Designed miniproteins, single chains. Designs and how they scored, part 28

Each design is a single chain, and the fold is of that chain. pLDDT is the mean over its residues in the fold that is shown.

## One batch from the design tools (miniprotein)

Design m1014
Fold by ESMFold2-Fast:
Structure m1014 (fold): chain A 83 residues (1-83)
Amino acid sequence: MIAELVARVLAGDSSAVTPLVEEALKEALKKLGKEEKAKALKRTWQKTADNLPVYTSSYEADDEEVNEAAAIIRAAAAEVLAA
């Protein structure tokens, strides 16, 4: 899922940015043991813009959640670029 969304963003599909950030943050929250927060925040995320800074400010994600989501996206991007 995340790798497919990364491939779409790298191809210039801006509509994939919001789903990519949502999926990466959901996985970050699972890794951090915050699964209930991930479910609650998904509903909020559906109302935000397709930009990570605007997304996090509207979503109330903390720096830990944002940094873990960014690490997940970077790892997926490395895998996509290596394929």
Scores: mean pLDDT 65

Design m1015
Fold by ESMFold2-Fast:
Structure m1015 (fold): chain A 67 residues (1-67)
Amino acid sequence: SMEEIEAESLAAMAVIGAYVSGDKELLEEVTELANEAERAAREGDIERARELAERAMELYREHRAKQ
């Protein structure tokens, strides 16, 4: 569904941002959340997938704000 695609896109953007940041620890944490979001979406739990994707993006934003 569109909501599933939106959650996956948000998670992907967080991973790309973390990768570009050069912070390995951030990348590992964001990637773990993105993987959990993908699993939730695959299981049909779109709400959980969205929450996990938003959490991944929030970690990236917090890291960016501290630099």
Scores: mean pLDDT 83

Design m1016
Fold by ESMFold2-Fast:
Structure m1016 (fold): chain A 87 residues (1-87)
Amino acid sequence: LREELEELDREARERAEEAAKDPERFDERGREIVREVIRRAEELAEKAKELSESEKAAVVSGAAISAIGNVTEARLKRERREREEEE
């Protein structure tokens, strides 16, 4: 479970950075990334029968927060890139 969540987070981070290269599609792609991460984390948590319901909810919430963080970081990197391009 934790290894699978780590891979999911890494993939989301890479996808967010890639999406940030296209400002017109960034918001759409960012939402897609977050939705996919939440869905995948929910499925992984459901398969982890060892976890309590509270622990499963914490896993999904953690993955969602991490995905939002990855998209936000990509947005900030995008802003920095636009600022550099203004010169």
Scores: mean pLDDT 75

Design m1018
Fold by ESMFold2-Fast:
Structure m1018 (fold): chain A 84 residues (1-84)
Amino acid sequence: SMEEAKKKIEELIKEAKKLADKAVQNLLNPSNSDQFKQDLQQAQKLIDEAVNLAKKLGDKESLEKIKKALAEIQEKFAAAVAER
């Protein structure tokens, strides 16, 4: 159903944000610097899956939510890189 698909999109966004937060923490820790790359790549894959699902549904509201989540992730990561 469309409601199940929207819920899956929300779950993908939530998981991507969690991975991005972990990536930021690992980026700021010199001993774990390579781990952040894997977490960031996984977060991007989840966002891409959410985008593809939203496009398949023609759900513009979900696409806008995904766009905002991606911008938030990108801003957090850029800020963490600048603090190094």
Scores: mean pLDDT 80

Design m1019
Fold by ESMFold2-Fast:
Structure m1019 (fold): chain A 63 residues (1-63)
Amino acid sequence: AAADAAHARSEAAIRAQAEKVINGLTPEEVEKLAEEGREDMIAGKGNRDKAVVLAYLMLEKAK
């Protein structure tokens, strides 16, 4: 119950942060940022904004 609420808040925070990053971007630019974020994570060179965009797209594709 408490863990479920915390997870829901984390998802909402990811969506809110991603919306701020992608505001004014085209869908192609959003996909490019997500691809760069995935590559950065594999290489151990994490960028928070790119990671948030990747997480957001993963959440949307899981619906």
Scores: mean pLDDT 73

Design m1020
Fold by ESMFold2-Fast:
Structure m1020 (fold): chain A 46 residues (1-46)
Amino acid sequence: SLEELLEKIAKERGGISTPEEIARLYADLFGTEEQRKRLEELEKKR
């Protein structure tokens, strides 16, 4: 899943990022599973 990859990347990037920051970023990007579908379509285009 794209969301899972992004979450791992964000965590490994800084190494010391707070779980709240990661959760906020994840929610902001995907929000809901419906939004995940839209993002998936965008990724295909990219």
Scores: mean pLDDT 60

Design m1021
Fold by ESMFold2-Fast:
Structure m1021 (fold): chain A 111 residues (1-111)
Amino acid sequence: ARATLEEILRLNKELLEALDKALAGENPEEQLTRAFALLAEIGGLLDELAAAGAIDPETYARLMALLDAAHDALVAAREALQAGDEAAMREHLRKARALVEELTKILEELL
């Protein structure tokens, strides 16, 4: 359980780094692709923690809601990028970043 939690926190750090690079305009399409992959990996590991009984159902529901909201923000950011709307892309990326920070804080409280 602790090892899985530490792995999720490592992936969250990588996700925040990808979002920060996208916000800085560093290969935003590549960073968004990486962010989606990292978010999916985090979701899978959260499912493993829930299956192992390492997190309460209420906490799991909270974490999954944040993950779903972050995914929606990334979808909106990708759509804005495809439309050439850099301001909207940055707004959605900032929202995703804030949601990932909240998810990280909850996970750190479980250590």
Scores: mean pLDDT 90

Design m1022
Fold by ESMFold2-Fast:
Structure m1022 (fold): chain A 58 residues (1-58)
Amino acid sequence: MEEEKERLKAEVDRLIDELLARGLITPAQAASLRAKVDAATPEQLERMKAILELTLAN
C-alpha cells in the first residue's frame, strides 16, 4: 500500500511544479502544498491531485 502513496505523492508534486511553471500559484503556495503532501494520507493526496488537475486544466 506504500507504493500507492508514493505514486500519488509524485503525481501531486509534478502538478505543483506545472502550476508554478504556468504562474497559476505562487512559490509560497507551492511550498505550503508540498508541506501538506509530506504529511498527507493517500485520501488527502487523491483530493489534492483532483483539485490541482482541475486548476491546471482551466
Scores: mean pLDDT 80

Design m1023
Fold by ESMFold2-Fast:
Structure m1023 (fold): chain A 61 residues (1-61)
Amino acid sequence: PVTSAEEFAALPPAEQRRVLREQARKLLDAGLDPETAARFLVHEYPHVSLAEAREAVAAVA
């Protein structure tokens, strides 16, 4: 499922982490390297820190 930035911001923290991990997995499956995937997540979800994005990518790598 595709989650908009506004929908993402309204989610509880646990659901935000699940969405980030799901999106991270999709980016890695598409052939992006982990650092590029993390930066892409921050760009798509401006409420997410780079540290959170890196954690999500590491969790699914």
Scores: mean pLDDT 79

Design m1024
Fold by ESMFold2-Fast:
Structure m1024 (fold): chain A 56 residues (1-56)
Amino acid sequence: GMAERLAQAEELERQAVRAYLEGDYERAAKLAREIGLLLGDPEKAERNAAQILALK
């Protein structure tokens, strides 16, 4: 249900932050995309992924 999707998104967000801090922008972008798809916002997911990859 929605609660399970939100909990999964929170875990993916924690993983994305760790990847970002480690300089793994490709992994952080992939996780951002997965979060957006999980929450039903693929357009925002792609925008967030593109912004992360631009931060090299």
Scores: mean pLDDT 81

Design m1025
Fold by ESMFold2-Fast:
Structure m1025 (fold): chain A 74 residues (1-74)
Amino acid sequence: SAEEQTVEAARQTLEDLAAWLRRHRPDWSTEQIVARLEIVRDWMLREMSKVMSEEALERFREAADALIAEIRAA
């Protein structure tokens, strides 16, 4: 569905941002990277809430939180 594609694209954008920050900002701590991802996640949730179901928003939140947890563990 269009919602599933949007959720996947948003998750991928966060993953790509994390990879970009690790490559271009080696001076940043894991905590600083996570804080930036949380800001972008929250912005995406606000924008997506205008056009997407609550179920799709929760799927994105869960996927984003899982990604952030993996980054903290790495």
Scores: mean pLDDT 88

Design m1026
Fold by ESMFold2-Fast:
Structure m1026 (fold): chain A 58 residues (1-58)
Amino acid sequence: SEAEKKAETIRLFGEGLGLQAAGAAPDPEVGQALRDRIVSEGEKKAEELLKKLENEAA
C-alpha cells in the first residue's frame, strides 16, 4: 500500500542518517548512541505515519 511504502521510506532514511551520524561522531560510543536514537525515532515516526494513513483511508 501507499502507507506501507511511505513508512518504509522513513525507516530507510532514518537508517542512513544514523549511519552518517555514527561515522561523524568523535567517539564510537557516542556514534552508536546517536545511531540507535536516530533509528529508533525513525521507526517510531514510520509506525505513527502508517497508523495515521490507515485510519484516514478507513
Scores: mean pLDDT 78

Design m1027
Fold by ESMFold2-Fast:
Structure m1027 (fold): chain A 76 residues (1-76)
Amino acid sequence: DLSAAINALVEAMQKEKNKEVIELAGKALEALYQGKLEEARKYLEKALETAKKEGSSKELIDAIERLLAEVERQIA
């Protein structure tokens, strides 16, 4: 469910302190709201890589992975 995955990411982002992760995830959400699925996927992939590298919470990483899977399902 795309809407549930978006809501989970928005909630997880409220606890995140890394500005780069917040910016990348925010750009992914903006792209989704504009219907730009391919752009959203690119930003979610970058956000996931950065979140893992910067040691973000498991909750945020899981939320990004969940939303990325939903977006990829919409593209296929």
Scores: mean pLDDT 85

Design m1028
Fold by ESMFold2-Fast:
Structure m1028 (fold): chain A 80 residues (1-80)
Amino acid sequence: MEAEKKLEEAIEKFRKIVEEDVEEALKQGNEEMAKLLEEAFEKAVEEVRKEFKPEWSVDEIIQKILGLTLKILEEKLKEK
């Protein structure tokens, strides 16, 4: 229960940051970048949920999501 709450809090905090970046991209007419950011974030969240260990701190969870989001985003950008 506590561990799962910690995971959801970390995800929600990082989601707010991603939402701000997505809104900024949309305001600049960068729909493709906005989509890539959302897709990379959602995939990173799914992977972190699968690998999640109860002993991870909120900061560790955020760092894992950030690292995976950037990795997935880089892979998608190489295809374009």
Scores: mean pLDDT 80

Design m1029
Fold by ESMFold2-Fast:
Formats: C-alpha cells, sequence, structure tokens
Structure m1029 (fold): chain A 74 residues (1-74)
C-alpha cells in the first residue's frame, strides 16, 4: 500500500512537472531498494529541491487526515 501510493505520487509529480525524469527515477529506485516510508521520501524530495512533492508525501502519510488542513510551513 505505502509503496504503491509513493509510486503514484512520484508519477503524479512527474506528470505535473514538479520533478524531472531523473529525479523521478532516483525516487523510484529508493522505493524499490526498500525505502517505502513517506517521511524518508519527503526528506529525499526536499534534498532534490522538490518541496511540492515533499509536501505530498507528508500529506500521504496522514491518509485519514482532512486534506490540506494542519501543515504549517516554518
Amino acid sequence: ATREAALNLIDGALFLGWITPEQAARLREAVDAGLPTFDALAELSREMQAPELARAFEVGAKNSAPGKAGARAL
């Protein structure tokens, strides 16, 4: 579940132009290598200068939380 959700977010970010194909490939390699946690993927996304994708992973970790409510960037 988490792995497939992460791959869907990566594909969506690539489609929206938030990340490059090379960045998407690196994130997919990390997922395949056994890094299926949303927190770790969010950290990698920040390191790659993709804050929108990092936010999407953080929201994805809160599957039951209401939409965009609650995350304050500081």
Scores: mean pLDDT 70

Design m1030
Fold by ESMFold2-Fast:
Structure m1030 (fold): chain A 77 residues (1-77)
Amino acid sequence: MMVEEIARLTRELALLMGLSEEQAEEAAEQARREAEAASEEERRLMIEGLRAQIEGLRSGDIAAARARLAALAEAYE
């Protein structure tokens, strides 16, 4: 299911970005809700975007984005 894939990828991305397991689970839950409201085309784009970000982080290419997300996670509820 694309919704479950989006949640799984979001959790993986959050953990790679240095978020706690609790924050990663919260991000995955939020992504699941957003994915359930999204069209099939939007869900495909979400999966593509998440996979691209994960690959970038593993290669060390998105360091600035990682730092920004970590700062945002501390301030945004």
Scores: mean pLDDT 75

Design m1031
Fold by ESMFold2-Fast:
Structure m1031 (fold): chain A 71 residues (1-71)
Amino acid sequence: TKEKLKKAYELAKEGIKAYKEGDEEKAKELFEKANKLLYEATGVKVNIENFDSLLEALEALKKFAERAYEG
């Protein structure tokens, strides 16, 4: 389960990079993959509708995965 959290964190970081490079489609795919792993590990999802942008949702997912992995 910790391996899934680490992978979710890594995918969220890649998604942030893709978004900043202008590849919003790749960023969305990486967000969905990371969110699936987060759900499989914790039973919790990051709801994109609660954020003003995909970037904010990716940042929130990254922080959640990191905190869940460390604690």
Scores: mean pLDDT 83

Design m1032
Fold by ESMFold2-Fast:
Structure m1032 (fold): chain A 60 residues (1-60)
Amino acid sequence: GILDGFEAMKKKIAENPMEMLPKVLSGVVGEKDKELQREAIKKIVEEAKRKEEEKKLKEE
């Protein structure tokens, strides 16, 4: 579903945010959608980095 596709994209962005951000944004239609996607991607990247740091603490 939509959530599955979003999770896959989220993982790809977390792996290579500098390269993936422009590609994801160029796929979006509409200026408002681009702004929302940009903000969502930024939050996802920051959250993924925080989770990755916490995961290293919880999991060996």
Scores: mean pLDDT 64

Design m1033
Fold by ESMFold2-Fast:
Structure m1033 (fold): chain A 55 residues (1-55)
Amino acid sequence: SEIDKAVEEAKKVFSPEEVERIKKLIENYLSKKTFFSRDIARRLLDAIREAVKEA
């Protein structure tokens, strides 16, 4: 899934504990099932991808 790919990429630049917190944060926003919470999750995924590109 898109989340799983972002989590694997995050492991390259973040500690395992930080990666777990990031994953839980994204999953929490997605579980709320609102348009706003899904937009936040998408922005978090984009931020992770950008951080990996700069690393």
Scores: mean pLDDT 75

Design m1035
Fold by ESMFold2-Fast:
Formats: sequence, structure tokens, C-alpha cells
Structure m1035 (fold): chain A 66 residues (1-66)
Amino acid sequence: MREAVAKAVRDTGLAQAKNDEQRKAAEELSRAIEAGDNTAVAKAMKRLIDLGVDVDAIHRAMEEAA
């Protein structure tokens, strides 16, 4: 379950990433989900929002994979 959600987030985040900072944030979120680290997940999501990534698409990918 966590691995499927982490993969969906990584694939969606990388597809939307336009620069290295956004790509790094998407990978950080995927890794945090895989590890089950809720604090790191929240921090990575905030970073993606601050960078202007479409987090609605990422949330949708998470729900579909769960």
C-alpha cells in the first residue's frame, strides 16, 4: 500500500516538475510516504505548495493508489 502510494506520488510529481527544486521536493514526499514519516510528508507537501506545484493532482494520485 505505502509503496504504491509513494510510486504514484513520485510519478505524478516528477511529471509536473519543471525544475530540480520541484523534482527534489516530489522525491522527498515519495520517500516520506514510503517511510511512513507523517512529519516529513507534511513538510514535503508544504514545500511543493510553496514551489507552485499542482498538489491537487498529487492528492488525486494518492487517493487512487490507496
Scores: mean pLDDT 78

Design m1036
Fold by ESMFold2-Fast:
Structure m1036 (fold): chain A 60 residues (1-60)
Amino acid sequence: SEELRKEAQDLADEVMEAASRGDIPRAEENLKKLEEIAKKDPSLQPLVDAARRLVEAMRR
């Protein structure tokens, strides 16, 4: 749904901002929320994949 997609984009933006600041716990928290939303709408999976790659890069 459109509402679900907007919520997912907001969460993805929060993950990207947290990761860019090195706030890994905050990025992981928001990534988990994004993953839960994407389970309800598979079209959101690219947002999850992008956010997850960013968080994984910041862990190292």
Scores: mean pLDDT 82

Design m1037
Fold by ESMFold2-Fast:
Structure m1037 (fold): chain A 56 residues (1-56)
Amino acid sequence: MSDEEIAEKGREGGRLIREGRLDEARELAQQLVADPDPAAQVLGGAILAEVDELER
């Protein structure tokens, strides 16, 4: 995954979280952690952590 794609996915995840679309944000994050790119995996983990905090 390119650096630009990582940045775009990060913005998308942030938008979904701000809109309260936590299930969609989790789905996006799970797709990212399944990617072989370590940068995508780190981003996916960060989005999952944020969603989990908001669901507490």
Scores: mean pLDDT 82

Design m1038
Fold by ESMFold2-Fast:
Structure m1038 (fold): chain A 71 residues (1-71)
Amino acid sequence: KLGEEAIKLGEEALRLVDEHPTPEAGRRAFELGLKAIRLGIEAYKQGDPKAEEALKVGSEAAARGLRLATA
């Protein structure tokens, strides 16, 4: 399911930032977070009840990844 897949990608991105706080990990987390947001939008369009959580996790991952990448 798209929402579930998006949540997993966002969680993986946040885990990378927490375990390996490097600019490179930040760039990867930003990319994964953006992918999670895109999947979350598609999940929302399909009525997936996990779409809101996916968008929240993906947005947080993208934001934290960008902050780390530009640190």
Scores: mean pLDDT 84

Design m1039
Fold by ESMFold2-Fast:
Structure m1039 (fold): chain A 66 residues (1-66)
Amino acid sequence: HHMERLVERAREAIAEIAKEAGFSDETVELAKQDPGKAVRELGKTPNGKEILEKLVERLREIDAEG
């Protein structure tokens, strides 16, 4: 299903960005279960705005791929 694939890719993108931001593999795995909490945690980093902007761009790419 289209929506299920987009949600899964979005979770993966959030996890990937969290890993790039220096979060542990365990925290990255938790981010897949609660993307909202993951986004909030990414926003708390010193470069939170830039990290969230990168995430939004990644999510747009996934959405556009359909």
Scores: mean pLDDT 71

Design m1040
Fold by ESMFold2-Fast:
Structure m1040 (fold): chain A 60 residues (1-60)
Amino acid sequence: ELEKKEKEISELAKKFSESGNIEDLEKIIELLEKLAKETEYSDEYKALIERLREVIEELK
């Protein structure tokens, strides 16, 4: 469900802000990809995914 995915993303974002773990960012990207397919805001979510992928690349 949309609301559950958004809540899960929020939870993972808080974990990432505290931990800095790439795994949390990867999970956020997976959920955002699902939201991009299911919502009217697909372009907004795609832009966010791109930014997060850049952060992951920097952390590698």
Scores: mean pLDDT 74

Design m1041
Fold by ESMFold2-Fast:
Structure m1041 (fold): chain A 86 residues (1-86)
Amino acid sequence: SMEALREELAARLARSPGVSPEEARELAELAVRLLEAIEAGDKEKVKELARELTERLADLLAKRLGADPEEVKAKAEKALAEVVAT
């Protein structure tokens, strides 16, 4: 089920360094919505959700590495767009 998948993803993400349980839950929710959009073939929604997920992941990575969040976001968005386009 989608709810079980969301909870499993949230639990796994919460084990990642620098990710709070709240952030893990939000990321898992976005990931499940992205998967649903992919299965539905809704390319516009996939692009929107993938961008939002990438922005949040880039923010977490930038905080952890002390890097420029704008640079990390730009690189992550481009990388994710290439993966989603495949």
Scores: mean pLDDT 75

Design m1042
Fold by ESMFold2-Fast:
Structure m1042 (fold): chain A 55 residues (1-55)
Amino acid sequence: LQSQRDAIIESVKKSADASIKKKLQQGDLDQAKKLRQMRDGSIATIEAIFKRREE
């Protein structure tokens, strides 16, 4: 459902963003970049799965 999808995406965003910020503050730029890439990919995948289910 839309609300469930939104909650999952929001959770992923918050968790990933917190980890990315932490890595950036620690000077781990490579890991921060990788985490951001994975976050974006995960969100896109989740959105595609729920969109497909709704249609």
Scores: mean pLDDT 77

Design m1043
Fold by ESMFold2-Fast:
Structure m1043 (fold): chain A 55 residues (1-55)
Amino acid sequence: SLPEPVAALSEEHRERLVAALVEAFGISRETAERYVARLEAEDPELLRRSVGALL
């Protein structure tokens, strides 16, 4: 069995989520990146599930 670490996001998925947040909320890319980074640190499971639902 391959270990499946709770790695928050691939770089591709992170970029796509950041772009989606910028488009949806009209926020700056920097603000979206900070939001994603905070979710990765504080609630990586929620971030992972959100990516699966939105992307």
Scores: mean pLDDT 69

Design m1044
Fold by ESMFold2-Fast:
Structure m1044 (fold): chain A 59 residues (1-59)
Amino acid sequence: SEELKKALKEAADYLLKHARSPRTVQLAQQAKEAIDKGDIEKARSLLTEAVREDRAAQA
């Protein structure tokens, strides 16, 4: 679970630096807050949504 928490935090930080849309930034920020609160399921869900939004911005 510590390894998962680290991976999710790295993914959120990556999205915050490379986001193509403001919505992706907000979702990544919410995911980071969920990680800080220990809500790993919420963080994973928010990061999945953030990635989908970022991909839509690419298309």
Scores: mean pLDDT 82

Design m1045
Fold by ESMFold2-Fast:
Structure m1045 (fold): chain A 61 residues (1-61)
Amino acid sequence: STEDELNAELEKYREALEAGDEEAAKAVLQRLGALVQSEEQERFAIREASRLAHEVALRRA
């Protein structure tokens, strides 16, 4: 399903952020943008990407 695909890309986003790989993180965000087909999916992806970035930043502090 599209939701499963979005979640798979969000896990890659987490991995890129944890590795400090800014280029990989940007590439994942581009793929997420290509995958979203509705405003609901877009809001979900934005919310989850923001949450992951915040969590990784806190764990690095």
Scores: mean pLDDT 83

Design m1046
Fold by ESMFold2-Fast:
Structure m1046 (fold): chain A 57 residues (1-57)
Amino acid sequence: AMAAARIAEHSALGKEIQALVEQGRADGLPPEQLRARLSELLKKHGYPALPDVPAPE
């Protein structure tokens, strides 16, 4: 059996991401600011920040 807390955290993160995107759109935030907030949210939940890697080609 999996830890219920992990499943709840994943569900909560998804809801927070959705709320963040909706609020950002409502406020007219530029994509750079929205991306920064999303990366901060992911880091707070123990996930790595979004990578900023250009295509090597």
Scores: mean pLDDT 66

Design m1048
Fold by ESMFold2-Fast:
Structure m1048 (fold): chain A 100 residues (1-100)
Amino acid sequence: ELREIQNNKTPSKEEIERLSEDALLRMQIHIARRLAEEHGELEEAAELLRKAAERAEKKGLYETAAEAYRELARIYRALGEEEEARELEERARELREKAE
C-alpha cells in the first residue's frame, strides 16, 4: 500500500488538465526569460510571456499568470516602457491576491 501511494494517486481529469497546462505555461515563462536574458530577444520574449499570462489567467492559474505578468513587466522596463511595466506589475499583484 505505502509503496504504491504515488502510483495510486488518481487526480481528477480537471486536475490533470490544470496541472499539465500549468507546467506548460511555466515552461513558456522560463523559455521567455532565457530568450530575454541570454539572447536579448526582448520582443519575442514579451510576446511569449503575454500569451502565457493570458492563457494562465483564462485557466484560473493566477499564480502562474502573475509570474508571467511580472516577467513581462521586467522586459517592458528593459525596453524603456516604464508606464506599461507599472501597469503589468499592478496586474500581477491583483492576480496574486486572487491566488491567496
Scores: mean pLDDT 80

Design m1049
Fold by ESMFold2-Fast:
Structure m1049 (fold): chain A 59 residues (1-59)
Amino acid sequence: SLIEDAERGIAQAEKALAAGDAAAAVTAFWHARQLAEQSGDEELAKRAEELLREALART
């Protein structure tokens, strides 16, 4: 499902960020946000947006 795909994308992005790859994390968080927005899950989309914003600050 889009929600499950978005959650997996967030988990993958968090692993990339922990490994020091902020650019890969940004791309993955951006994609996860798009999936969450398409799913209609406003809380998940908001979480992905906050995480994307944090990753961008590290780029």
Scores: mean pLDDT 84

Design m1050
Fold by ESMFold2-Fast:
Structure m1050 (fold): chain A 81 residues (1-81)
Amino acid sequence: SELKKIRELVKKGMKALDKGDYKKAVEYFREAAELAEKLGGEGLAVAEALRKAAEAVEKGDKQKAALYATAAMLLVVAMEI
């Protein structure tokens, strides 16, 4: 499912962020955001959180990046209930 793909991409992005691989973290978060945007509806909020996560990574704000990525993950889990 698309929600599973989004979760896997967010998880990969968070792992890359933890390893200090910021370029891969941005790439994974942006890929996940694009998939979420294509879903529309509730996916738009997920996409916005993931774009903010990617922007935070680019600005060097690891804490904000992790927070936005976690918020996106929680929104995706809520969509599966």
Scores: mean pLDDT 88

Design m1051
Fold by ESMFold2-Fast:
Structure m1051 (fold): chain A 61 residues (1-61)
Amino acid sequence: GRRLAVDLLVREGGLSREQAEAIVELAEAGASKEEIADRLVELGGLSRRQAEGAATLIREL
């Protein structure tokens, strides 16, 4: 669910709650896993591999 995705992005991704909520809203708007991963790399300084893992998890929650 949305809350789990937001909490995970804050805890593991080093994102602010506002940034995490923006990522989840992007996913809910129908963004692809690739688009979500690109945005995570831009915001959190995550590696591409870490961002792809996070995007997959967001899509499953």
Scores: mean pLDDT 76

Design m1052
Fold by ESMFold2-Fast:
Structure m1052 (fold): chain A 84 residues (1-84)
Amino acid sequence: MLAEEAVRLGREAIRLGMEAIRLAEETGSKEGLLKGIAAALIGIGALFMAEHAIETGDERFAREGVEDGRAGIELAEEAIRIAE
């Protein structure tokens, strides 16, 4: 369950990060672009942690993936606000 949540949150962080990148490209926001890229990368990290948790059954990696996914979403939302 936690690993599935980490996958869901990681994918959402990537989706929102990519949206921030798209908006930043349209508006010329360097800060929005950099934060959007960072959010997408954090989301990718959450997916790697989730995959490791699924393969090993290690709930620690699943929890870290959830935390990273949430952080990525928050950063992506900030990037979208900055990019406008």
Scores: mean pLDDT 87

